# Designed miniproteins, single chains, continued (2): the designs that were tried, part 72

Each design is a single chain, and the fold is of that chain. pLDDT is the mean over its residues in the fold that is shown.

## One batch from the design tools (miniprotein)

Design m6647
Fold by ESMFold2-Fast:
Structure m6647 (fold): chain A 81 residues (1-81)
Amino acid sequence: HMDSIIDDLLNLIKNGDYLSAAEAAVLTAAVFGIPVEEIFDRLMEKAKELGDEEILERIQKVYELVMANDEEGLRKLEAEA
């Protein structure tokens, strides 16, 4: 269940859908009653497991913007993708 959602979030980030990924991560955290930081920890763990440094960097950037509550930064990052 959670693993399926993490895979979906990872695919959104792979596709450059950063705003959708950020919103889905926040919603998932709320639904499961966990901090959003734990969702991003799971995403980073998956990226490390895959050996995908580019995806790991993208996840970290989205995480920074989510923690800063920077929706405009997420839109800018998505427009550059």
Scores: mean pLDDT 82

Design m6648
Fold by ESMFold2-Fast:
Structure m6648 (fold): chain A 60 residues (1-60)
Amino acid sequence: SPEEQRLKAIEEYRKEMKKIDDEVNKLVKEGKITPEQGKALRDKKGVELSEKFIEKLKEI
């Protein structure tokens, strides 16, 4: 159903957002980027994922 597809899309979006956070936090912890650079990267990737999520919801 469209409701089940929406719930699945929301769950997938949540998992992908966590994956971005985990990846960025790992880079900061390893000293590969600064905490400030990590926030900027997380914000950029978060916006890109949010745009993709909105597009997916329009298809349901």
Scores: mean pLDDT 85

Design m6649
Fold by ESMFold2-Fast:
Structure m6649 (fold): chain A 56 residues (1-56)
Amino acid sequence: MDLSKLKTAEEYTLAGREAFEAGDYATAAELYQRALDLDPNHDPARRGLAEALARL
């Protein structure tokens, strides 16, 4: 497992969650999209993006 690449996708997903919790759904959507650019099959980022877009 490439820990640096996995950590980068996880880092964007965590940042997206922090933005979502702060009510900044637009920033959350951007951060989740960046996680998906790195790992298109990252399910937490895909779910987070869908939820952020639903709140916009």
Scores: mean pLDDT 77

Design m6650
Fold by ESMFold2-Fast:
Structure m6650 (fold): chain A 79 residues (1-79)
Amino acid sequence: SATEEGNEAARAALAGDAEGAEEGALAAGEAGGDPEAGRAGAEAARAGAARGTAAGRAGAAIAAIGAAATAGLASGGPM
């Protein structure tokens, strides 16, 4: 089933994300990561998501994540 396959892919992504989150949390605690920056980022993401989903449009949050990832990576020379 497409839904079942989608859920399995989501679970795999969550499992990988959990590993990264644990490592990130450890690094943040050990390095004394900037808790204000992390908290501000999380709050901004929530505010943006809440506004974007006013019409049930979760795509805005996904687009924002995709845009941030693309900008951060700066896919070399697109041209």
Scores: mean pLDDT 47

Design m6651
Fold by ESMFold2-Fast:
Structure m6651 (fold): chain A 80 residues (1-80)
Amino acid sequence: SELERQRQQETFDREVEEALGLIKEAVDAIAEINKLFRERPDLTPEERKAIVEEVIAALKERGLTPQEVVDLAKRLIDEK
């Protein structure tokens, strides 16, 4: 049925748009974290690595949203 094919296509298109939205949020979060590091050129490569590793550990353990990842990175940078 043509209507069944249209409904399946609409479902697929929605799922693709949702997935692209999540990718965009992740890309925007990475860009914001990179901006925060650029605003702190006083931080050593070792300090930046430690901050990134703590963010990765928290993401793996707690399943943070992109915004929560940015907020955690900002807090860790501000504590230096």
Scores: mean pLDDT 79

Design m6653
Fold by ESMFold2-Fast:
Structure m6653 (fold): chain A 55 residues (1-55)
Amino acid sequence: SMEAARIALEAARLEAEKHGLDVEAVLRRTAQELVRKGVASEEEAEEVMRELLAE
């Protein structure tokens, strides 16, 4: 679901920022993992990721 994707991607972004990691790379990897596990569709994960990266 989009909400599950948003929660997971927001958490991943915060952890990436905390540890000085590449936020875009971490979000892309997390989005792929969510799609593989059936937590979100590819479209849902991509849309949330774009929103977070645009902020």
Scores: mean pLDDT 81

Design m6654
Fold by ESMFold2-Fast:
Structure m6654 (fold): chain A 95 residues (1-95)
Amino acid sequence: MSAEEVEAAIRTIREAVRELREEVEEAYAQGVISEEEYEKIMELLDKAEELAEEAERALREGRVEEAARKAIEAEAYLSFAAMLLSIAKNRAANE
């Protein structure tokens, strides 16, 4: 991966975290997900954001391979958060 590709990935991750946080907050406000589900999903999003910030710092320091690795980890946490939200919404819809 080039530095430009890693930078684009970090930006995409940060935007996706923001959008998913809004969806999670709305789902909780509407009573679609439980407080426990809300807290678990938000914890995963906090970890994704932390890893994205670490990736951005590594990229600024010229550590492109470390930045890429951190970005991949951030994407994994983001994907898990999105999956948990989907499962919780599907459960609510079937109850």
Scores: mean pLDDT 87

Design m6655
Fold by ESMFold2-Fast:
Structure m6655 (fold): chain A 58 residues (1-58)
Amino acid sequence: GDIDDIKEKLESELKKLIKEKNLSVDEALDISLKALELIEEGKSLDEILEELNKLASS
């Protein structure tokens, strides 16, 4: 379903972001929890990716 597709895409993008930014396990967990919260708030995939990229780039 759509939610499964979103989760697969998010998992791929999160793995890329974690590797690219050399995030710690704690930072990776925080970003993953933020992604989950944004999904629960009904944010689109693009909005979630924008927020996570901004958070990881700060």
Scores: mean pLDDT 78

Design m6656
Fold by ESMFold2-Fast:
Structure m6656 (fold): chain A 69 residues (1-69)
Amino acid sequence: MSREELFKEVAEALATMMEALGDRLASQGKYEEAAEVYRKAADFAEKNGLTEVADRLRQKAEEYEKKAK
């Protein structure tokens, strides 16, 4: 496994962990906090070339941000 492949796997794992944290906050009714976590996770995923993950997380962030209002 190359260093690039390893970094991508680590980035995917970190994005997944952040998504799981956001999901936990959302399940507790903490929609504003969940939206912030999803937004940060999406930005991290995008910076690491994980376009599909970033798009999914941005959609979740927008959804929960609207629920928080």
Scores: mean pLDDT 82

Design m6657
Fold by ESMFold2-Fast:
Structure m6657 (fold): chain A 61 residues (1-61)
Amino acid sequence: MLSWEEAKELTERIVEEGLAQGLSPEEVEERVREALKGKASEDMIERMSAWARRKVAEALA
């Protein structure tokens, strides 16, 4: 399984790529869930997905 640091770095890259591609907060949340599925705990996936969604929404405000 990914460490907290590895999951955070992967999530940050997905957020950066999503913003560059013009993806919605919902689309970035989905990408994070898919990328972490089977590699991180359910609790970690939920935290990272929620954080990613919020960061994209704030960047588009």
Scores: mean pLDDT 84

Design m6658
Fold by ESMFold2-Fast:
Structure m6658 (fold): chain A 67 residues (1-67)
Amino acid sequence: DPIFEALREAFLEMGYDEVTALVGAHELKPLVEETLDLSDEELREYLLSQGVSEEAAEAAVRAKRRL
């Protein structure tokens, strides 16, 4: 799953442990899949509006840049 792996790698690159990266990737995957057509800034704003943390929103933006 390229979206899941991109999210996991983004969390790991940001310094999070493997378990946190897996949980974060699992939680963010459906939100990122629905928003692949958004810009990086629009994606960040959308995720924050959904109650996602600033750190997790950053991981999602980094993951999208890898796709």
Scores: mean pLDDT 83

Design m6659
Fold by ESMFold2-Fast:
Structure m6659 (fold): chain A 71 residues (1-71)
Amino acid sequence: SSAEKENEELGKQYAKKLVEHYKPIAEALGKTLTAEAEAVDAEHVRITIKLGEEVIELLVEVSQVKAFLAK
């Protein structure tokens, strides 16, 4: 649906901003930082963060993603 595509795009923007914000810290630690996003449902996005070999998954509300991106 169009809502799922919008949420995926919002999630990708959120993941990109997280990487941009934390990249200097990751580089200081000598580690690669990446993040990916996928739409889960109308209200949630899954963010997968990789710091070196460590993987962290976050389930984030679309409302929180929008609030973060509005700053």
Scores: mean pLDDT 83

Design m6660
Fold by ESMFold2-Fast:
Structure m6660 (fold): chain A 77 residues (1-77)
Amino acid sequence: SHMERIRELRDKAIEALKAGNVEEAFRYGEELSRVAAESGTDVALAQAGNVIKAAEDAGFTELAERLRQHLAEAVAA
């Protein structure tokens, strides 16, 4: 299901953030944003938002901005 994929991608993105692996976190976060936008549910979009917030709170401001842009583009498509 989309929700199972979303949870998997969220967990992988958060783990990459904990490891300081910015590019891996971006790859998982970008795919999460795409799947969440395809799902179109508030719950799915909130999971993408949680990864963006986690990146921002961890001090990865550029990563958070890149993910925010990709989520906006995915939702607009």
Scores: mean pLDDT 85

Design m6661
Fold by ESMFold2-Fast:
Structure m6661 (fold): chain A 96 residues (1-96)
Amino acid sequence: SLRLRLIRGIAAVAEEAAARMSPADAGALLAITAELAQRLMAAESLDEMEAAVREAIARLRELAAASTDPAARAALEDAVGRLEELLAATRAEAAA
């Protein structure tokens, strides 16, 4: 399932990023990505899945901008990049 691969990819990104930040920042990241996973499970179209991922990316960018910890900021920026790559790969597979 394209959806389940996307959800698993997001979970892996979140787990790796969370390990590099404070419990408070990690908690915020994990809450955003857990909500994203639920929205992806409820999505009825690729457009709905893309919208959910883009909204989560925007929230992670805001979290990165608010962080005063350089390690947390770097981890969140890396997570954003990896989510953008996952979204692009998901779109490419859906187009095939």
Scores: mean pLDDT 86

Design m6662
Fold by ESMFold2-Fast:
Structure m6662 (fold): chain A 92 residues (1-92)
Amino acid sequence: GAQVTDELIGLMRLAHEDGAKVTVSAEGSTATIVFEGLSVPTLTAIALRAIGMGLDGADVKVEIKGDTVTVTVGGLSQAEIDRLLQEAKRLA
């Protein structure tokens, strides 16, 4: 099966390369990743990959508002949440 956290980090890096702002917040076992200021091609790629993760059985919710994509992921360990938070800090 796909490693959800590694795929999310890949999406965060893709957004950063597009010049987008990436922020991560966490509550319990749930992480929320917000991608702001995406180009249309990068927005489409991120949205489709995140939706694909949900279709493959991951606890993923995707919301699109203008040039912003919000990905909410449940069922994460503290170590996985810490990895996402550290990557967001690194990309800021």
Scores: mean pLDDT 85

Design m6663
Fold by ESMFold2-Fast:
Formats: structure tokens, sequence, C-alpha cells
Structure m6663 (fold): chain A 65 residues (1-65)
């Protein structure tokens, strides 16, 4: 899961911001929020109900920035 995520990020130009966060192709990489739970093998935000299959943030969540 994390290995596949790192491989996907490696195909893009990753930049490190001064605050220690990472930018992927100029888009901020959102940190995994600590409140995420595992339900039915997927990471789920119990507040928003949004699902993150295989621990990868969906592209739609990145575009909301």
Amino acid sequence: LEEAKKEALAKKHILKAKDGSYLVDGVPLLPVVPRLKIEDGELVDPVSGEKFPNGLLPESSVKKL
C-alpha cells in the first residue's frame, strides 16, 4: 500500500516545502489525518465519510485544493 503510493509519487516531481510538507507537481500532499479508520479494508474519514482505497488519497481530494 505505502510502497505503491511511493511509486506513484516517484513518477511525479516531488518538491519539499520549507515547513517539511511535500508538493507533488506543485500540489500540496495532504497529510493523512489521525482520525482515519479502517472499514471494510479501506481508510475512511468518519467525519466526512470519504474513502481512501489502499491508503491513497483520491485525485478529487487533491483537486479540492
Scores: mean pLDDT 49

Design m6664
Fold by ESMFold2-Fast:
Structure m6664 (fold): chain A 115 residues (1-115)
Amino acid sequence: DIVERWLKAKEEGKTDTPPIVDDDELLRELVERSTPSGVLGALYNMLIRNEDKSLMIRWIEIAKEKGLISEEDAKRLIERIENDDYKGAFELILERAEELGDETLANLATGALND
């Protein structure tokens, strides 16, 4: 069970970032049990791994439905990803990571912008 393994890893302090999955039911469960920082961290990982755009867009839409990403930020992220503006996507992740106090995600996004 992917969700159970992630929750155990989160409890053990190994990661707060949910795993990347392509099943909508598992994806909804992972997002529901995540945080704003967690869903942005997962999106960062998808962008770095050059995952399918449809998967990234679906992830963002579910995070928006669950209130973990604002409607405005979801729209901006989807538009940037659709236009291959991954730099713009990383810039938005950085801005939100700084607002959330997620120093780890902020440093990762900064690294992606400079590489």
Scores: mean pLDDT 78

Design m6665
Fold by ESMFold2-Fast:
Structure m6665 (fold): chain A 64 residues (1-64)
Amino acid sequence: MLSEEQKKEIAEELRKAMEEGVRLAIEGRPEEASRVGREKTEELAKKYGVSKEELRRIATEYGL
């Protein structure tokens, strides 16, 4: 199970990816916006050894 510190780090990284995705979408680059979110989710799942479903739950807990 992830520590609170690890969950906070995951939420921080997911928030940064979301902000970058919004910026890319506003710039008319929706394909890159989609890729940023997908790649960050895959990176974090691998780094922390958790499922994408667990990452989605953490995002929800942090209001993302």
Scores: mean pLDDT 82

Design m6666
Fold by ESMFold2-Fast:
Structure m6666 (fold): chain A 61 residues (1-61)
Amino acid sequence: MKPSDDEIFDSLTRMAITIARLSENKEEAAEFLRRMAETMRRAGAPQEHVDALLAEAERLE
């Protein structure tokens, strides 16, 4: 486990959520967040980051 990797995943999660919230298209933003959650899961991100992205995607619907 690398602390720097966790910091990177946290930053990516925050950026993805911010980008999604600024999007004019809620459906596109929700799909983007779901794709990011899957990408981060495959990259070995902690579950809390994946859960945060999925929760935001659900909120946008």
Scores: mean pLDDT 79

Design m6667
Fold by ESMFold2-Fast:
Structure m6667 (fold): chain A 107 residues (1-107)
Amino acid sequence: ELQVVESGGGLVQEGGSLRLTDAASGRNITGFAWFRQTPSGGQELLIADGQPAPGFDRFSGSRSGNTATLTINSLKPEDTAVYYAEATAADGSVAWGQGTQVTVSPR
C-alpha cells in the first residue's frame, strides 16, 4: 500500500526558514507535488516536478529516493497554512500526506 508520512511543521518566526519532509513507502515513487491549504480554504500548488509554481520563488523542492523535501525561505505570515505532498507511484497510484500545520509568527 502506498503511504506518505509528513514531518517538520510547527511554529516559526517571520524571516526564518522551514523544511518539511514527506516519506513515501510501499511503492516505487515517480513524482512528488507540494500543496498548501490556506486558512480561508484555498488550495495552492507550490512545487511540481521539483520546480516552484509561478509566484513561489521562496519555495524549493528536492527528492532523494522516496523522500521529498519542501524548503521555505524568508517566511512570511501569509505562509501560515496546512502543507502536504502528493506522491505518485510507477503504477499510477497516488497518496497524500496527512498535512502539516505551519504557523508563522510576525517579527
Scores: mean pLDDT 80

Design m6668
Fold by ESMFold2-Fast:
Structure m6668 (fold): chain A 77 residues (1-77)
Amino acid sequence: SSAEEEREKRRRAELLLGIAEGLRLIVEAVNKIALEVAKKKKDEELIKKVEEENKKLEKLAEESVERLREEARRLLE
C-alpha cells in the first residue's frame, strides 16, 4: 500500500540522515587527529600541508553529507 511505501521511505530517509551525521563526525575526528599529529612533529610545512588537506577533505565530506541529506529530502517529498 502507499502508506507502507511512505513508512519505508521515512525509515530510509532517517537512515541516510544518520549516515550523513556519522560521516561528518568521523571526518571532523580524523582531521583533528591528523592536525594534532602534525603539530607534535613541530614541522611548520607539514602542519600547513595537513591544514590544506584537512580543508579539502572537509569540503568533500560537506558535499557528500549534502548529497545524502538531499536524497533523504527527496524520499520524503
Scores: mean pLDDT 86

Design m6669
Fold by ESMFold2-Fast:
Structure m6669 (fold): chain A 58 residues (1-58)
Amino acid sequence: SDAERAVEALRAGRIEEAERLAERAGILSRETVRNLYDTYGGEKTAEIIRARAARRAA
């Protein structure tokens, strides 16, 4: 899924790609992804993306 690709991109340090994928998935705006990354780092941002993707899939 786009959410899983966004998580992989974050872990690889490809922040712009992760922003684009999260926006495309309708999970988070690019700005929100960047702000989360700058505040909490990649792993915590990845957890948030996964949690929001799970809520939308339900």
Scores: mean pLDDT 82

Design m6670
Fold by ESMFold2-Fast:
Structure m6670 (fold): chain A 62 residues (1-62)
Amino acid sequence: MEKAIERLRKWAEERGDEYVLRQVDEILRDYKLGKKESAEKRLENIVRLLGLTPEEVEEFRK
């Protein structure tokens, strides 16, 4: 999970995507509060919005 969040953050920073960066902050907040299921759903929603494949999503989770 933590690696997936960091990878998404780096991806968004490289592209200057302010929307995705805000979503990363929300995901990190939920994760730190122990809301792991909420954080995971938010991450999945964002990668789906970005048109990433299931294979790319799994790579983000490793």
Scores: mean pLDDT 72

Design m6671
Fold by ESMFold2-Fast:
Structure m6671 (fold): chain A 57 residues (1-57)
Amino acid sequence: ATPEVLAKAEEARAAMSPERLELLRVIAGQLRAIGDAIEEGLKEGYIKPATPREEPV
């Protein structure tokens, strides 16, 4: 690993406003939670990928 490349990546992150960083963290957290819920649903079998409903119940 080149410490110079890592330092530049860290500096770019630090250059973002606190408001923008907070928003991105919230969005990332919600996306992870949704992903985890879908994966668990697939394991339980009550969620199916790309299964359209034919009739409303």
Scores: mean pLDDT 66

Design m6672
Fold by ESMFold2-Fast:
Structure m6672 (fold): chain A 65 residues (1-65)
Amino acid sequence: GSQEVAREIGLKLRAIGAAIDGALRVAKGEISKEEALKRAIEEGGEFAELAREAFERFAELFGVK
């Protein structure tokens, strides 16, 4: 039902949020790209692939190579 959809959306938003936070921290020089990606994947859980894809896209947007 709608509760299952809401849970899935919440988990996906959490994965994307972790990716954005990680990419921004790398851009600020606070952590390494490797550490940020690891954290995003771990926080992403069942959506680890989404977290990785989002991280790469936001890292590129923020000028992280």
Scores: mean pLDDT 84

Design m6673
Fold by ESMFold2-Fast:
Structure m6673 (fold): chain A 76 residues (1-76)
Amino acid sequence: EEKKKLEEEIKKLDEKLEEARKNGDLEGGKKLIEEKLEKGIELALEEEYPEAEEEKLKELIEKYKEELRRVREASR
């Protein structure tokens, strides 16, 4: 199932992001956050109902903005 495959890929990206965060890899962390957003969008588009898709996309965008903000602030 496409949904399960995307969820597994996101889980692997989460593991890589934790490793990058532990190692202070800000550039790698930023790239992983961007990849998670792309996979999260694909997963949201697999939702059965349009309202659920829209809600998940909004949540993804807000999480992306917050994670990116934290990475940018850490680089200053």
Scores: mean pLDDT 75

Design m6674
Fold by ESMFold2-Fast:
Structure m6674 (fold): chain A 59 residues (1-59)
Amino acid sequence: GDAELEKQLAKAEKVIEENDDPVILRNALRELEELKKQASGELLERIEELIKRVKEKLK
């Protein structure tokens, strides 16, 4: 449900903010792409914003 999705998203956000390791960031990106398939509306927008942030960190 949405509560589980929000919990997983919060964990991913923390990992992305606290880490610059490309391996960790690539794993987080993969998890976000999977969460994106299950999300809609505001959660989808939040996931897409995090995906953009991870991709910028990986440059």
Scores: mean pLDDT 81

Design m6675
Fold by ESMFold2-Fast:
Structure m6675 (fold): chain A 77 residues (1-77)
Amino acid sequence: MDVVEAATRLAIRYMERGVPVDKALVLATAASLALRGYPKEKAKQMAKNIAKALGVEVSDEEIDEAIREGQRLRAEA
């Protein structure tokens, strides 16, 4: 599974949980990178860059939680 496919599936899951689409895209990006085994620092930086580009407010805590979710899914796979 490539990063785009993983990000798309995770974004849909966040939206189904009631997360707004802009935040869902940021969090899904962080989680999908973590799921693919990217370092936490790289996943967090990419998520922050996307949040800035979209003009959406996402806390460091929300991004860190999304990274933990991706790491958990990777461990379960």
Scores: mean pLDDT 80

Design m6676
Fold by ESMFold2-Fast:
Structure m6676 (fold): chain A 72 residues (1-72)
Amino acid sequence: SAAAEALAAGFRGMGDQALEAAKEVPELREVLEKLSRVARESGDAVLADPSAAEEALKRLREMLKEVGEAAE
């Protein structure tokens, strides 16, 4: 569906941005690389099965908390 494709593209874009940020902020490299992987996997999962969207968003929320904690 168009909605699943748009959401998957959003996750992919987030993953790409996290990888670029990892180059600029070496102190957060490991956690940003992990965010990139989670975002990419979430995009793939939603594209394969749109019903995975809720779980993907929960996983992303937990990952963003880890990034926030590492940045403190």
Scores: mean pLDDT 81

Design m6677
Fold by ESMFold2-Fast:
Structure m6677 (fold): chain A 58 residues (1-58)
Amino acid sequence: SELEKKIREITKEYGDRLEKAVQEAKERGLSPEELQRRVDEITAEAGKKLEELIKEYE
């Protein structure tokens, strides 16, 4: 289904962004607090986008 495809696409996109953020944090020596802030931001965006998508198909 199209909904399932879009959910999978969003999940993959934000998963890749999280992995990249962790990698960049390690490379740049970012503080655990700054990494957590970036993770929280990405996770919040992903959750909001998924919630909006699901509501569109109600």
Scores: mean pLDDT 82

Design m6678
Fold by ESMFold2-Fast:
Structure m6678 (fold): chain A 94 residues (1-94)
Amino acid sequence: GMELSRKALEEIKKSLEELKKATTEEEAKKAYDRAVKAYDTVLEHSTDPELKREALEEFLKVGMEALKKFTDLKDILRVIGEILRAIGELLDLE
């Protein structure tokens, strides 16, 4: 529902701030995982294209920040895959 989607958008934004402040790769990974779950919640429960667009844009920022902090190839490839998925979904909203 709308309330779950709005709460999930707030969680993406909070995860971005946690990721920016992360001093360890483990801390960054936890923040990123929270953002992925929140983003999936928006996609599953929102029918609002504007809220979906804002969630996609915030998630892209999360992905870009994660790429600065991850050193493991598996984690980097996962982030790239999720960024490409988000870009594809953003294009579908146009």
Scores: mean pLDDT 84

Design m6679
Fold by ESMFold2-Fast:
Structure m6679 (fold): chain A 57 residues (1-57)
Amino acid sequence: SLEEKKEFLKKVFPELTDEAIDYLAQKIPESKWKEVEEAAKIPDREERYAKLGSLVS
């Protein structure tokens, strides 16, 4: 589960550092992982990363 989340983030958010991937995979609640998948579909890179970041705060 955690490793699958980290691999997903590595693949669809390639600008993230390994440290950021570890943090996000642990800190984004399960209930919001559907929103991570929706964020990955956003074609604008800046908007995509901003949406991902909003899921942790």
Scores: mean pLDDT 79

Design m6680
Fold by ESMFold2-Fast:
Structure m6680 (fold): chain A 67 residues (1-67)
Amino acid sequence: MEVEEITERGIAEIKAAKSVEEAEAAFEKALDEIYKASTDSEEFREALQRLADAYNERVRALVAAAQ
């Protein structure tokens, strides 16, 4: 599976998460898969940044909804 496909699936799973715990699990799963699939440090860094951005956005949305 290509890093881009893994990244897009990971972002979708993070966005579908109903809790911070689920968002974190989706993020960790995507990171593990990218680490195994990536052979280029720049490709890994770009994928990691996209996943981190999606994770941070989802966590903020979930926290805001709980307030």
Scores: mean pLDDT 81

Design m6681
Fold by ESMFold2-Fast:
Structure m6681 (fold): chain A 71 residues (1-71)
Amino acid sequence: SARAEAAVAAARAALAAAERALDQGDLTSKHNHLEEADRHAKEAAALGAVAEAQELGRRIRTLEARLDAQE
């Protein structure tokens, strides 16, 4: 559905923004973008894009693990 595709796109955009914030040392923006990415990924799953949401969740957890090493 268009709503599920929009949620996946929003989650990917937020994840990319979190990666850029990490590269710039902006830990507050990074945390906010990761929360946004997770929210959109959960919305995508609820709308039926379960496989895409699972892939996004894995990527979010990978970035969170990298961040734990810097905090």
Scores: mean pLDDT 84

Design m6682
Fold by ESMFold2-Fast:
Structure m6682 (fold): chain A 64 residues (1-64)
Amino acid sequence: GAAGGAGAGAAAGGGAEGGSDTAVRSQKNFYLGAKEGGAEGAQKAAEEAGGPRAGDYIRSGALS
């Protein structure tokens, strides 16, 4: 997290911290997508899981 990351710094920090969660979700869903035979499903699930969390992290200021 970034404590003094107002503006671009906070947005970048939020994305980075959300990236960890997104990466975990992406790997999990990517594995499931590979099993289903469609990486598209993994990417869609990763985008869906990363979107709200990334937004919530930046919006709520959880990186403070």
Scores: mean pLDDT 47

Design m6683
Fold by ESMFold2-Fast:
Structure m6683 (fold): chain A 58 residues (1-58)
Amino acid sequence: MVTAEIVRAGDETAALISASGRPVRLIAVKDGEVLEEREVSAADAAAAVRELSALNAA
């Protein structure tokens, strides 16, 4: 199963794309342009989502 989650923090948007049993891809987007794409562990992806969500809530 493939899942995608979009998280916004200020003027930045990050998308997490994961598939069952595979590493998570983190894609950073700003103004509709892809700034960065990297492969991260599920734990690192969860931490990044929490940090971005906390920044957006602050």
Scores: mean pLDDT 56

Design m6684
Fold by ESMFold2-Fast:
Formats: structure tokens, sequence, C-alpha cells
Structure m6684 (fold): chain A 56 residues (1-56)
């Protein structure tokens, strides 16, 4: 599980970076733009979890 934990940490870092980008955009961008990015993150998160599970 060490490899899986390390990958999850890397994935969390990537997700956090994208969330930070969304927060920065939210300050000036309309909600519709943020919504689209959230949908994209949701799909990416689901795929990442599947990929990590499949690797096991």
Amino acid sequence: DAALRERLEAWSAELNARIAALAAQEATAPPAERRALRDELGLAATERIRELEAER
C-alpha cells in the first residue's frame, strides 16, 4: 500500500492545485465557468481512483 499511498498523495496535490486555480478564478470569473471546471475535476478524480485501483 506504500505505492498506492504515495500516488494518492500526488493525486491530492494535483487536485489541490486545480482547486486553488478555481478559487483564484472564482474571484473574478462567473459561476458558470467554475461549475464547468468542477465537473471536469469530478470526472478526473473518479478516473484517477479507478486507475490506482486497477494498478493494484
Scores: mean pLDDT 70

Design m6685
Fold by ESMFold2-Fast:
Structure m6685 (fold): chain A 80 residues (1-80)
Amino acid sequence: SREELLEEVEAALLDMQLAIVKNLYKQGRISPEEALKLVEEIIKRAEELLKHATSPRVRQRLQDIIEEAKKLKEEIEKEL
């Protein structure tokens, strides 16, 4: 359905956004404070999408994004 396609697109965009933030942070192109803010926004958005995602594939992808984002958050917090 259109709704499932939109959920897949939103999950894919969050996945790409997290990868970009991780790369920028690892390269020292953004501050730890900026990286933390962006990662927290990704976690909040993924958790919000997970509340109404019905597709098992989309749910799993969102859970993976949240797990990866939380790991990155812990890494960033060690530099603060």
Scores: mean pLDDT 88

